# Ledger of designs, part 71: designed miniproteins, single chains, continued (5)

Each design is a single chain, and the fold is of that chain. pLDDT is the mean over its residues in the fold that is shown.

## One batch from the design tools (miniprotein)

Design m18455
Fold by ESMFold2-Fast:
Structure m18455 (fold): chain A 71 residues (1-71)
Amino acid sequence: KQEAINALQRAVKALLDAGKEDEALRTAFEGGRLIQEGKYVEAIELSARAAEEAGDTDVAKWAREQLEKIK
């Protein structure tokens, strides 16, 4: 879903901005796989955790809000 794609893109950007390139690549591949499998909730949860790890609490909170809307 669009929410999962947007959450993944923002989380990956947050990791890249934080200098965590290896974690950004892993998150992009795992999140992309989850989206391809239709596991949108899991993809958003992964994205929220990745944003938290990047220190971007705003992106993490936004992603959690998307979960509330689709659960």
Scores: mean pLDDT 80

Design m18456
Fold by ESMFold2-Fast:
Structure m18456 (fold): chain A 94 residues (1-94)
Amino acid sequence: SEVEKLLEEVRKKVEEAVEYIEKALEYKESDPKKAEEYLELAIKKEEEAARLVDELIEIVGPDNPELQKFLKELTKEAIERVSEITGEEPVYHS
């Protein structure tokens, strides 16, 4: 269905954004400018995901239970992954 395709695209964009955040943290100390460029790419992917969510809301409505559950679960997964990456940054092994 169209809804299933859009949900898959939203997940993909969020996963791509998290990957760019991970790369930004990798370069934070060695190349701060490259780290900033990866953060800008992450923001772009987040904006793309937000547009797809707006399309989903137009189709199913903002109070659709399945959409709300999907967004809560996806947001939780993304926050947990970013938190793990960011939390481990101070303990990078030489």
Scores: mean pLDDT 79

Design m18457
Fold by ESMFold2-Fast:
Structure m18457 (fold): chain A 84 residues (1-84)
Amino acid sequence: MLKEEIEKLKEELEKTARRIVELLRQVTDPAVLEAARKRMAEVLELIKKAAEAEKEGNLEKAVELLKKALELLKAALAELEAAV
């Protein structure tokens, strides 16, 4: 069920974002912080596009956009974890 998949992806995005916020308080390297900031901006744009697709009833597109957002967010998390 696409709607259930969207809910699970949103939960994973929230959990990952909370972990990133915790790590951002520990990271002091400006280059790592800038890289994370850039990825977070891309994630926010994908989340906005996913919300638009969901409003239009295109749940398949919403799922694909949220999956891409989660991949970018997990990449940011991995780089931040490597930097602490």
Scores: mean pLDDT 83

Design m18458
Fold by ESMFold2-Fast:
Structure m18458 (fold): chain A 66 residues (1-66)
Amino acid sequence: VPALPEVTVDQSKASPEARIVSVEEVDGYTVVTVAKQQGDNILVTTSAFDEDSRVVAQRTEVLPKA
């Protein structure tokens, strides 16, 4: 399982709809980071997908809206 990269999220890219803020390939896995504004918070989800599009690692962080 790849180590998930630490992602710095640009808050200007946060919207009420989920948006992909980065896509990276790490050790044969596709790592996708999605940011979504939910109320007074920004939800940041980083997911690693294998070749069969299965989630093998996932991290969700909650950032307060500045």
Scores: mean pLDDT 71

Design m18459
Fold by ESMFold2-Fast:
Structure m18459 (fold): chain A 100 residues (1-100)
Amino acid sequence: SEAEEMLAAARERLASLDASFERARPAYEAAGVSAEQLEAARAALRAGLEEGIRHLEAGDPLAALEAVIEGGLRALQALRGLSEEEAAALLEAARAQLAA
């Protein structure tokens, strides 16, 4: 089923997350991203994927998508050095679009 394919893909992304970040690290460092920003971004993506997997296992693909998008926006906030206010605005906008 499509849900089983989504779950398998999410688990594979989670399993490969650390290796993907290590491969990308020189590019992030060249862009001026600090070690703390990179680790915060990694943690945000991990949290989003883990929450997304839980929602997919519960049969809620929309909640899974929301969790992954939230993780991605938090990771972007960390990598770009965005303020908490800017990060909150991005999350609110994403939630509004998913609710529409």
Scores: mean pLDDT 80

Design m18460
Fold by ESMFold2-Fast:
Structure m18460 (fold): chain A 99 residues (1-99)
Amino acid sequence: AVLDLPPELREAYRAAMKEFRDKLVEILKEAGVPDEWIEEFKARLDEAIENGDLAALQEIVREILNHPNLTPEQKEKILEALTDVARRLGEEYERRLAA
């Protein structure tokens, strides 16, 4: 699926998703995931974010959450960060509707 948003919301989406990416990379490094694996998934995430490909983003996040090095607590942090992205984008959308 390709994300079809107004340009202003598209920029907010990319910014929020890139912050999520950085948080995700930090958690994976703390989990001892090999740098080569992290770099590959980071590249895939960046491509999916730039293209607005929600299906690719969902699949990449699913693959990451299934990594054997992740503790339940680290998986919860990833899901919390993803929930925070959704909340921030909802708030931005509401602000722009009110303007």
Scores: mean pLDDT 77

Design m18461
Fold by ESMFold2-Fast:
Structure m18461 (fold): chain A 62 residues (1-62)
Amino acid sequence: SPADRREEELLREIQRVTDETRRRLDEARARGASQEELDRIRDEGGRRLQALTDELERVRAE
């Protein structure tokens, strides 16, 4: 169904954002980034994941 395709796309986007956030954190740690910078990267990734999760919940409720 169209909902199943949207769910699959959202799950791929969630995975991409998760992988990107992890990579950014690993790169920042490797260069000695501050805890404040690491927190900003985590917060940015968390906000993006929250938006995608909210959209996924809406698709699943249809």
Scores: mean pLDDT 88

Design m18462
Fold by ESMFold2-Fast:
Structure m18462 (fold): chain A 85 residues (1-85)
Amino acid sequence: GVSGLLGLYKRLLDGLKDEADRAIKEGDMEEVKRILEEGKRFRKLLIDDLNYLKSKGRLTPQQEKEFQDLIDEVDKLIEEIEKVI
């Protein structure tokens, strides 16, 4: 269900943040660039899923907000990564 999907996406975002922090601290610019592209793909996935689920009337207002909060957090992560490239 949508709750399980949101839980999965929250875990994926946490993992991506941890990987980015590690790669930046280690100065691994190839890994930083790989994580940036992964973050951009994840952002697109979140937007596509939000739009799909919203079009099907499958989201509560709280779940729609949780998707938007995740998108906003991914945007902040992308901005942080782009500043070090």
Scores: mean pLDDT 90

Design m18463
Fold by ESMFold2-Fast:
Structure m18463 (fold): chain A 82 residues (1-82)
Amino acid sequence: PSEELLEAETYLALGEIYRAIANVDEKRGNTESAIEAYKKAIELYEKALEIARTVDTPEGQRLREEAEKNIKDAKEKIEKLK
């Protein structure tokens, strides 16, 4: 369970890096690059969510909720930028 949680946390952290890249591109007016970075963040968050779903613990539940929220937030950003 600890190894799976660490892997899920790692994918969440990678997703946050791409989200940060997307925010920078969005602020610079690079809309197409921002959308691609948000899409990559979603892919990474979805991997974190898949792993977190296999761990039926309170920690796994928290990571699942965080990944689901981050996916929704990034999808809303893409829709606003289109």
Scores: mean pLDDT 87

Design m18464
Fold by ESMFold2-Fast:
Structure m18464 (fold): chain A 72 residues (1-72)
Amino acid sequence: SVDEGEEAFSESGVGAPYELIAELNEAISNGDVEAALEATKKLLESGEVFTEEKLEKALEAVKAKAEEAASR
């Protein structure tokens, strides 16, 4: 049977990319651009399958939220 309990990143000792994704999501929800950028950087460093399009969308969401807060 195929093993679905283990991720390649966990085996490599790189860490859990799902935790970094959660961190990015939290930063977006808070409109924290710096935290979002840091989480995104960690995701890229971990070798996640992050396309330029996906990265740009994540940063755009953070910027939009931060600018909305600043516009108030």
Scores: mean pLDDT 62

Design m18465
Fold by ESMFold2-Fast:
Structure m18465 (fold): chain A 78 residues (1-78)
Amino acid sequence: LEEVTLSPQQRKKLRQLATDSTQKHTGSDVLGTIITRTTDQFAYTLSILRKGDRYGVAGIKIDLKTETVSDISVGWTD
């Protein structure tokens, strides 16, 4: 069931914002970004990361009103 309807253009913008913010924050390559959940206030994304031989995952919370990243949480699979 779709909680919030976002246009394809808005979804692309949110994925790009999450990817760019994660790259700047971690200094890693982002292999892919998916939107896991959207509400009326926030979008939640998950990014798969690579830094050298390490892989990681970043969870990103985006404020839809300001279109800014409000939280980034990173875990590495060492």
Scores: mean pLDDT 80

Design m18466
Fold by ESMFold2-Fast:
Structure m18466 (fold): chain A 100 residues (1-100)
Amino acid sequence: SSGIDRAIQYALDNNLMSQQQIDDILNADISDDDKLTVLYIYIYQQGGTQIGDQSLFDITSLSSSSAVGSFLNGARTADQLMQTPGVDRSTANFIQRYAL
């Protein structure tokens, strides 16, 4: 999706992620929305605050029920991320491994 492409471009252009890390996320057995969530959390952890014309906070604050919203509110483990509606174990484990 264009959202994923923009997040990837931002991460690579700002040296926040390697191509191998991007490829690992893109090849993960999780949804495209969950891949975007992993990218957003990782970018935020590396000090990234915006993707293109949108601040990362503005993008992620639109859903307090998202994994990104839970992360911004202090979630730091897979078990805590799984308290978010729609976040499954594989997604939570992937976020913990790659972004936390």
Scores: mean pLDDT 70

Design m18467
Fold by ESMFold2-Fast:
Structure m18467 (fold): chain A 86 residues (1-86)
Amino acid sequence: MELVERLKELKEQIYKSTDPEEARKLAREILALTPVTPEAQAMGDLLREEYEKVKENMTPEQKELLETEIEIGVALASYEAVLREA
């Protein structure tokens, strides 16, 4: 299916990206194409709650990296849900 192929392409681009902003944009594109599963959303929410507790003590670079990692994680979990339903 074209959707599954597009999601695989986006996943590969995330792994090849060295720019956190680009990786974040690609992760958001995956999320826009797939519904977030309750499990993936719960994981993202827990990671964001941990981030909110420590973000005042983080540098801007650390904040950007952690936010990007959270978005990539949720996006990949959502992508796996699409593969499971295909």
Scores: mean pLDDT 74

Design m18468
Fold by ESMFold2-Fast:
Structure m18468 (fold): chain A 88 residues (1-88)
Amino acid sequence: KAKEIVEKAIELVELQKKGDYKKIAKMLEELKKRSEEEFAKVIIIASLIQKLEEKGASEEEIKKFLEELIEAYESGDFESLVQKAVEE
């Protein structure tokens, strides 16, 4: 579950860079129908990926952060990790 959410966030970021709004709309509608909570998490993670890229984070640094985020989701610490990342 957590890995799928992170993969969808990465996909969203790539689609935004390509300007493929039709695929973005379809993906977001499918996520929202499944779970509003999962939809919100995908949007939050996508925003964090973009913020890290803007700050000049390497692909390896972003990958490590996403791995930590998957672990935090499985342990129930997702919200705490997201809040700390937003504050930085």
Scores: mean pLDDT 77

Design m18469
Fold by ESMFold2-Fast:
Structure m18469 (fold): chain A 85 residues (1-85)
Amino acid sequence: NPDQIPKKMTQYILENVPEAKQIHPISLRRRIKYFRMHDIEGKSHEDIGRDLRISKSSVEDDIAAMRALLAKHPGLREALTAIVK
């Protein structure tokens, strides 16, 4: 099932990042999707905006929020990357 990776990433964050429970579920899933597209698949902010028909600024804001979360939790990026393997 191709939906297993995003589901596992969301589950990991909700279980290991207490403040993630304060983030609206739609926003959290969107940030995880952009993290995967940018940091794992190597897409630029502009390419993501073009592919998804959304503004580059909206992509940049969500990626900045995700990077702030990653900066507060050392090892979180590595854990999320391991789920994709």
Scores: mean pLDDT 78

Design m18470
Fold by ESMFold2-Fast:
Structure m18470 (fold): chain A 66 residues (1-66)
Amino acid sequence: MSGQELFDKYDKDGDGKLSREEAIELLTTEFGASEEAAEAAVDRYADADGYLSRAQLGGAIAEVTL
């Protein structure tokens, strides 16, 4: 039930990457993070293209829960 299962639920395209908006929705919906906290975490871990892999999402989740 950790971040990996959540990633699969929100990865609508099956590309193995989440868009910035999808990652923000995941963090706010599943972890109750504010939009500002979710945006900060996503921006910290996202690639230059604004996408998060499964590993990067794990880092973003850790940041909003710590």
Scores: mean pLDDT 77

Design m18471
Fold by ESMFold2-Fast:
Formats: sequence, C-alpha cells, structure tokens
Structure m18471 (fold): chain A 75 residues (1-75)
Amino acid sequence: SPRQEVLDGFRIIAALSEAWTVIRWAEKNNAPQDVIDELRSLYEELEEAARNKDVEKAEEIARKVVSLDNEIKAS
C-alpha cells in the first residue's frame, strides 16, 4: 500500500542515518583502519539493500554496524 511504502522509506532512511553516524564518529575518533574498512563495506551493503527496497536487510546491516560500534567503545 502507499502508506506502507512511505513507512518502509522512513525505516530505510533511519537505517542509513544510524550507520552513517557510526561511521563518521569512528573516522573522527581515529578508529583502527580495519574497523573503518569493515564499517564502510557494511555501509555499501546497506546502500545496496536500500536500492533494492529490502527494509529487513537494511535494518539487519544497521544492527551489525551498531554492534561493531559498541564493541569498539567497550574495548
């Protein structure tokens, strides 16, 4: 439905925004290069999921990005 398409669009935008925020923070705070490379690779997969309108995949990838961010901050 048109309403569901709008909601799905917001979910994808939220996933992209969350992942982008994590990557920018990691780069700004000089995270290890291998971690930055992994985050950027995940973001490219997220952009692909967004192009395919795969909301569930986009949210799954965003959760992986957040998990990696939490792991870095806990060490």
Scores: mean pLDDT 87

Design m18472
Fold by ESMFold2-Fast:
Structure m18472 (fold): chain A 73 residues (1-73)
Amino acid sequence: MVDEILKKYLSKLVGEDVDIKKLAEEFVNEMIKNNISKEEMISIAERYYLEAGGYLIREFAKAVLEIIEKILG
């Protein structure tokens, strides 16, 4: 389930018209809807931020961390 959500959103990180912040908000909301914990979401986002070989994936991971802090405080 978590891997399927990740693949879905990572596949959208293509092209110049990608609204990374909107995608990150949609990702976090879908993870919450599937009862994924705040701690698990942070762990996933931190891993992608540190391991990302590309700009878009790193910016997405960073945006996810920012959205988690904003929504889940």
Scores: mean pLDDT 78

Design m18473
Fold by ESMFold2-Fast:
Formats: structure tokens, C-alpha cells, sequence
Structure m18473 (fold): chain A 74 residues (1-74)
């Protein structure tokens, strides 16, 4: 259902917040952080073409956060 997909995207956002916190605390390496961001992008991609516009909007917002975080590592 669309709600289950929205819940999954909300969990992915929470996971990203935790990953960013762990990186800022030095508990994960830059390489581990980058790998985590890339896994997040791969997991988000199927939702970008979802028939529900709310799911697509949530996925696009999460993708933008992940891409911005990856860009900050260059």
C-alpha cells in the first residue's frame, strides 16, 4: 500500500539521520558513510517512479538529501 511505502521512506529518512550522526561522531569512516549513502540512493530509486504522487515526492526529497550529502564529500 502507499502508506507502507511512505512508512518505509520515513524509516529511510530516520536511518539517514542516524548515519549522519554516526559520521559526525567519528563512529563510521568516510568510506562507510559514502557506501551507506549509495545504498540509500539504490533503495530509494524504485519509489521515484511510484504511481502515488505522495510516495514520489517523499522519494525525491530523500534522494535530494542523499545526493547533497554525497556532494559534500567531494
Amino acid sequence: SAQEHLDALAQAEADLDQLEALYQQGKVSRAQFEAGLQRGLASTEPFLSHPDPAVRAAAQALRARLEAALASLK
Scores: mean pLDDT 88

Design m18474
Fold by ESMFold2-Fast:
Structure m18474 (fold): chain A 68 residues (1-68)
Amino acid sequence: VDALADALVRIFTAFAGPGTVRVSYPQLRELLSFFFGLEASRAQISAALRRARARLPPDVRVELLPEA
């Protein structure tokens, strides 16, 4: 059920140690598909991000780039 949130946590912790990870929704879709074989809509990624943020270490921050 939370495979998407688990994958997002793994992406964020792999891309940055302590610090800020800057990503967009299209980039997250590509990473999820490429590394985890997961397909997700923007709405599903948005929902999973709220759960993923609760699971991130306090030293890891995620900054979403605005969609055009």
Scores: mean pLDDT 74

Design m18475
Fold by ESMFold2-Fast:
Structure m18475 (fold): chain A 97 residues (1-97)
Amino acid sequence: ADVSRPLTPEQRQALADARNQVESEARKTAEELAKKYPEVDKERLYEAGLFAANFFLIAAEVEAAMGRPDLIPQYTQDAIGAAREAAEKEAEREVKK
């Protein structure tokens, strides 16, 4: 392919929906972990999750721009998983003090 095309409105909406879903799930995970570890800062857990998830959200945007918007759901699930793992590791690190 010799032409890179801008994202369609539908692809932009799918990426926006993916980000909203990831942010919502990261917040839920942070709230659940804060209940399990009440001494841990909930906002710090949320930030750790979003930082990890952002890598997969960027990958989803790149894949969509390369003509593979069908991969957005997969990267969204990968982002949610990464956010959970990062938040859990952050909670464990905070409890170790």
Scores: mean pLDDT 82

Design m18476
Fold by ESMFold2-Fast:
Structure m18476 (fold): chain A 81 residues (1-81)
Amino acid sequence: SPEIERLRAGAEEERKRAEELYKQMSPEDQKEVDKLKGNPIEMWLGALKYLEDPKKRLAGLYLIEQMNAEVLELERRRLEA
């Protein structure tokens, strides 16, 4: 269906943006966001915290892109069920 295809494409686009942000982060920031990976609440709280710090902006944006991809994949799975 067109809606499922849009959600799949959107999730892939968000993940590609997250990957590009991740490559630009310091090894220290990469390690910190990796600890939050797979926990949506911790990722959301981490994103809010990091976006308040200009030095952590890339980490905050990375977490937002990852969460956007997760939301799109969840919605896609709901439509496929």
Scores: mean pLDDT 83

Design m18477
Fold by ESMFold2-Fast:
Structure m18477 (fold): chain A 87 residues (1-87)
Amino acid sequence: EKEDLLKAIGAILALIGLRIEAEREGDERLAELCERALKICSELLKLGHPKKAAELGNAIIDAINAGDYEGAEKALAEAEKELEELK
C-alpha cells in the first residue's frame, strides 16, 4: 500500500536524522538503536512488508523521544526475531 510505503520511508528518514544527532552528541547507545532499527526497517521493505517497517520505525522513534531506550531495545529484539521468521 502506498500509504504504508510513504510512512516507512518517513520513519527511515527520521531514524537517519536521529542517528546523525546521536553521533554528533556522542550517544553510542542511541546511535546503535537507530542503526539496528534502520537495518530491520530496510530488510522489511526489501521483503515487501512496508506496514511492519513503518510500525517498527515509528515505535522506535516514539520510544527514543520518550527517553525509553530499554523499550526501544525490547522492540528491536522482538522485530529481529520476527524478521528471521519472515525469511
Scores: mean pLDDT 84

Design m18478
Fold by ESMFold2-Fast:
Structure m18478 (fold): chain A 65 residues (1-65)
Amino acid sequence: MDSLLEGLIENAKASDEKTTTAEVESILAVSTPDDREFLEKLYEALKAMGREKSAELVAKHLEEL
């Protein structure tokens, strides 16, 4: 399991949408096309948790890759 992905999910559960969005924006800023699979997993996790704004940011970034 990706320990980074698990850590992000736990932080998202413990934090509000604004904090989660800022964390996601930081990840997207350093991501590359090789991170597509990781970002797709992150998108599904955020969507399942109801973090709609954070999920939209990941979806838009995936479209641009």
Scores: mean pLDDT 77

Design m18479
Fold by ESMFold2-Fast:
Structure m18479 (fold): chain A 92 residues (1-92)
Amino acid sequence: DAKKKIEELKKKIEENEKRLKENPNDKEAKIALAEALNELGKVYKEQGNYEKAEELYEESIKLLEEVLGPTDKSLIEPETNLALLRIEKYLS
């Protein structure tokens, strides 16, 4: 289950990274990449890979801020996930 989902999400990430190299202002590709990064981060968190999840949430947030601005509701989930990870990793 998790392995198959990770492989599928990594493929989506690579596809959208390639699209952005060809078209840096492709908003749809940036949003799709950010969504895939956030989903992959959630999977790594469930596996206990907190450092990988943190990196993925940070990248997702940066991409969404670039496209949608810092107050868009799409930022709530990855920002909340990042904050909780930092608390768990550094205080527990």
Scores: mean pLDDT 85

Design m18480
Fold by ESMFold2-Fast:
Structure m18480 (fold): chain A 62 residues (1-62)
Amino acid sequence: RREAVAAALRARFPEPTVDTDHVGTWLLTREGRLSVEEVQALLAPFREPTVDLDALLAALLA
């Protein structure tokens, strides 16, 4: 499941950095298939308005 989310995220956000609010919304309401608790846990270490995509993917797959 998380590998499928990671593949969809990389396809949707091909840029090396992405807006944290935009990716959070995508994970909740679009093809991300994550709950609000999963998104909050995933994004908790990323306090900047943008996040590095590879760091986010590594956190998602951990």
Scores: mean pLDDT 72

Design m18481
Fold by ESMFold2-Fast:
Parts: sequence; structure tokens; C-alpha cells
Structure m18481 (fold): chain A 61 residues (1-61)
Amino acid sequence: SDLWKEARKLLSQEEINEIKKKVLQYRKELEEQGLSREEVIEKTQKFEEELLKEAIERAKK
């Protein structure tokens, strides 16, 4: 997805790193809850997409 490309143009490096940390933490939490690999991937991708969209929207006027 091009969301990361857009985010890197609009967001600071600190904001990019914070999103990455949140996505990794969320993945670990889902894995610890015993969800299937497929569900972990799907939910993690959805969460990442939503965080990126919200951050991009906040960066725009």
C-alpha cells in the first residue's frame, strides 16, 4: 500500500517510529491471546492502515 509512502512525506521520523512501535506491540498482544496467524496478520494490517490514515489526516489542513 502507498500509505507508508504518503506518511513518510507528511509525518516526522518520530511519528513514523511511534506508529511502527504501536503496530509491533499490537501484533504481540494478538499473538499472546492465541489468535491464528491469519487473524493476527489481518488484524495487524487493518490496525496499521487505520493508524496511518488517522496520522495523515491530522497532518493535513
Scores: mean pLDDT 83

Design m18482
Fold by ESMFold2-Fast:
Structure m18482 (fold): chain A 83 residues (1-83)
Amino acid sequence: SEREERAQKALEESEEEVEKEIEKVKEEYKDDEAFSKIFKESEEYAEKKKLDAYALLLVEAVLRSIVRQEAKKLGVSEEEVLK
């Protein structure tokens, strides 16, 4: 599906952009001890959030796939399966 391909590509591009931004900030302030501590805490928090957001996206994709499969089996629309 072209929609799925576009969503996947957008996700990959977003991940690359986030990683690049994190690396730039990390490198820029690597010699600042006070900032290094704050940045490390922020990096761990951002990493946790990024994984949680990705997990949510995967769960959504799986649920949508299940609904689509059930709709095909029952010969009804996806909307009908969600009732």
Scores: mean pLDDT 61

Design m18483
Fold by ESMFold2-Fast:
Structure m18483 (fold): chain A 82 residues (1-82)
Amino acid sequence: SSLEELEKELEELLREVLANYTSEPVSQEIGKELKELLDKIAEEFPQLEELLDRLGNAAAHASDELARKLVERLKELIKKYL
């Protein structure tokens, strides 16, 4: 199902972000954009809310470079599944 495929892609994103964790917070601008995209997915797929929250928390401590790549990947997921 589309939900199972989206969940798998989000789990893979979470693993990638956790592997590249930093103690410094992501920039406020990128963090806001990430939250807006994650909230949009959670609105359509409330079953994924816990996973999206975990991804958002992990991404808050990603490098700006990784966070920008995550923004683009989330936009593609939204385009594909929403």
Scores: mean pLDDT 83

Design m18484
Fold by ESMFold2-Fast:
Structure m18484 (fold): chain A 99 residues (1-99)
Amino acid sequence: MIKYLTEEEVRKLLEEYMKKYNVTSPLEAFIKGYPAEREKFIRELAEKYGVSEENVRGAVEDARKLFKEKGYITDEEIEEIAKKHGVPVEAVREALGLD
């Protein structure tokens, strides 16, 4: 059986990262998380959406870079990143702790 995370479970994981690493955004918490916990999150997200871990990681890194440059990310930019890495828009939104 393939193990999938629900949106609620992903949101809870991001909240734990935010609290543990003293950061203010889900994206920043995810990136600053422990390597093993971050890799588990990427793996579970990849399994849920049927995409590679490598593609999910690439999408998150592009989102992080854009957030660093602007301090925010738009839905249009999330869609562009998702297309670039061949992942669903929903996967990128979930990784960022968005609804």
Scores: mean pLDDT 68

Design m18485
Fold by ESMFold2-Fast:
Structure m18485 (fold): chain A 90 residues (1-90)
Amino acid sequence: ASQEEIDKEVAIALVEIYSYLAIEALRQGDHETAIEYAKKAADLALKSGSPEVKKTAAENIKRVADEAERLGYHKTSEELRKIAEEVEKA
């Protein structure tokens, strides 16, 4: 009970941190690092087994994709959207 609750809250926090780092990488022009952080957020959500963590990860990765598109990084945005969709489908 308490350990599972802590793990879920920690997973959500880490997803948010990875998504923030992905956005910072995009702002610096580092597409590979941005995609890697998005993948880390997705992998964490998938391993959590929590629908709430998966939803949070998908929403946050979509925000990273939106930022990539705003910066003109259309291919990176498309790759990020696919990562978010895979998390939502799981």
Scores: mean pLDDT 84

Design m18486
Fold by ESMFold2-Fast:
Structure m18486 (fold): chain A 71 residues (1-71)
Amino acid sequence: SARLEAIDEKFRQLSPADQEALFQEARAREAEMQARWAAQPDDEALKRQMLEDALAWIDARLDALLARQEA
């Protein structure tokens, strides 16, 4: 929850255009992730790793967008 709260806080600091762009990118990645989970529904380790990778991607993308906004 603390990690999700931090991600949400960073997201709220983005411009509306960057929020929309990130949301669309996240939706595309979510579709790919759902397809992989559907192929291996009982693989809990895969689900945990994919969630961790998704959170790491969102956090890194937020940091990159905020850094560009500061520059």
Scores: mean pLDDT 79

Design m18487
Fold by ESMFold2-Fast:
Structure m18487 (fold): chain A 69 residues (1-69)
Amino acid sequence: QITEEELEAYLSKINSYSTEQLLAKAKSYKELFPNPKVKELAQAVIDAQQDPVQLKAAYIALENYLAKV
């Protein structure tokens, strides 16, 4: 299970990634995970590619869901 400190460190790492890197990760998750909710959250990141703020928010939501699985 991910601790609060590990999650904060992970969020800091996400903030250091480019939007292109976050898009590539979301596309990878959409392909690798058969879970419909993961595909939905990954698609939200892809759909937000024109807005870096929304893209990062959508990616954080995806990672938060993956942490609960």
Scores: mean pLDDT 75

Design m18488
Fold by ESMFold2-Fast:
Structure m18488 (fold): chain A 105 residues (1-105)
Amino acid sequence: SVDELLQLIRDADSPVAVALGLVLYEMGLVTPEDLRGLGVEYYLARMENEGVPVADLLDRLAEIVADSDPEAAEVLRRAAELVRAGRLEEALELLKAYVLELLKS
């Protein structure tokens, strides 16, 4: 459920969790209020005020973590490609799977 996904984002301190929130917003499944305090506000403002594509924000997140977490960077780049292809549900499932793995380890 969406509430379970929001809880995953809240519990995980990860750029991949930020990306999950942005994809949920792009899909129209969550509001900016639902995402408040989850570290996504800067990226949401870029989407809302500047029309920055979510895929470009996912690529930026991948660049930020490339040196410290190359696995997360690869997941983010793959999610960006899925978003560009219009495969939002697949991007969501990929990001969700990675965040779940982080929280279970």
Scores: mean pLDDT 86

Design m18489
Fold by ESMFold2-Fast:
Structure m18489 (fold): chain A 75 residues (1-75)
Amino acid sequence: SDEEVKEKAERQLEEAEKKARELIEQGRPHIGLLVAMSEGVEVRLYVRQNIKDPELQKEIEERIIETLRRILAEA
């Protein structure tokens, strides 16, 4: 279902943010940002392929952008 796809996408973004923060804490902010960007692209492709509702696609894309902005602010 679209709800299951959304939950999976949100979990992947949370894991990506966690990994990026760990890398930033280790003094590797540029690598952390690259990991987050790569994961963001994968989530976007997954959502585009599996969700037909354009409003829900937009919601997830906005969450990806918000996640990347938070990581960039910590870098």
Scores: mean pLDDT 82

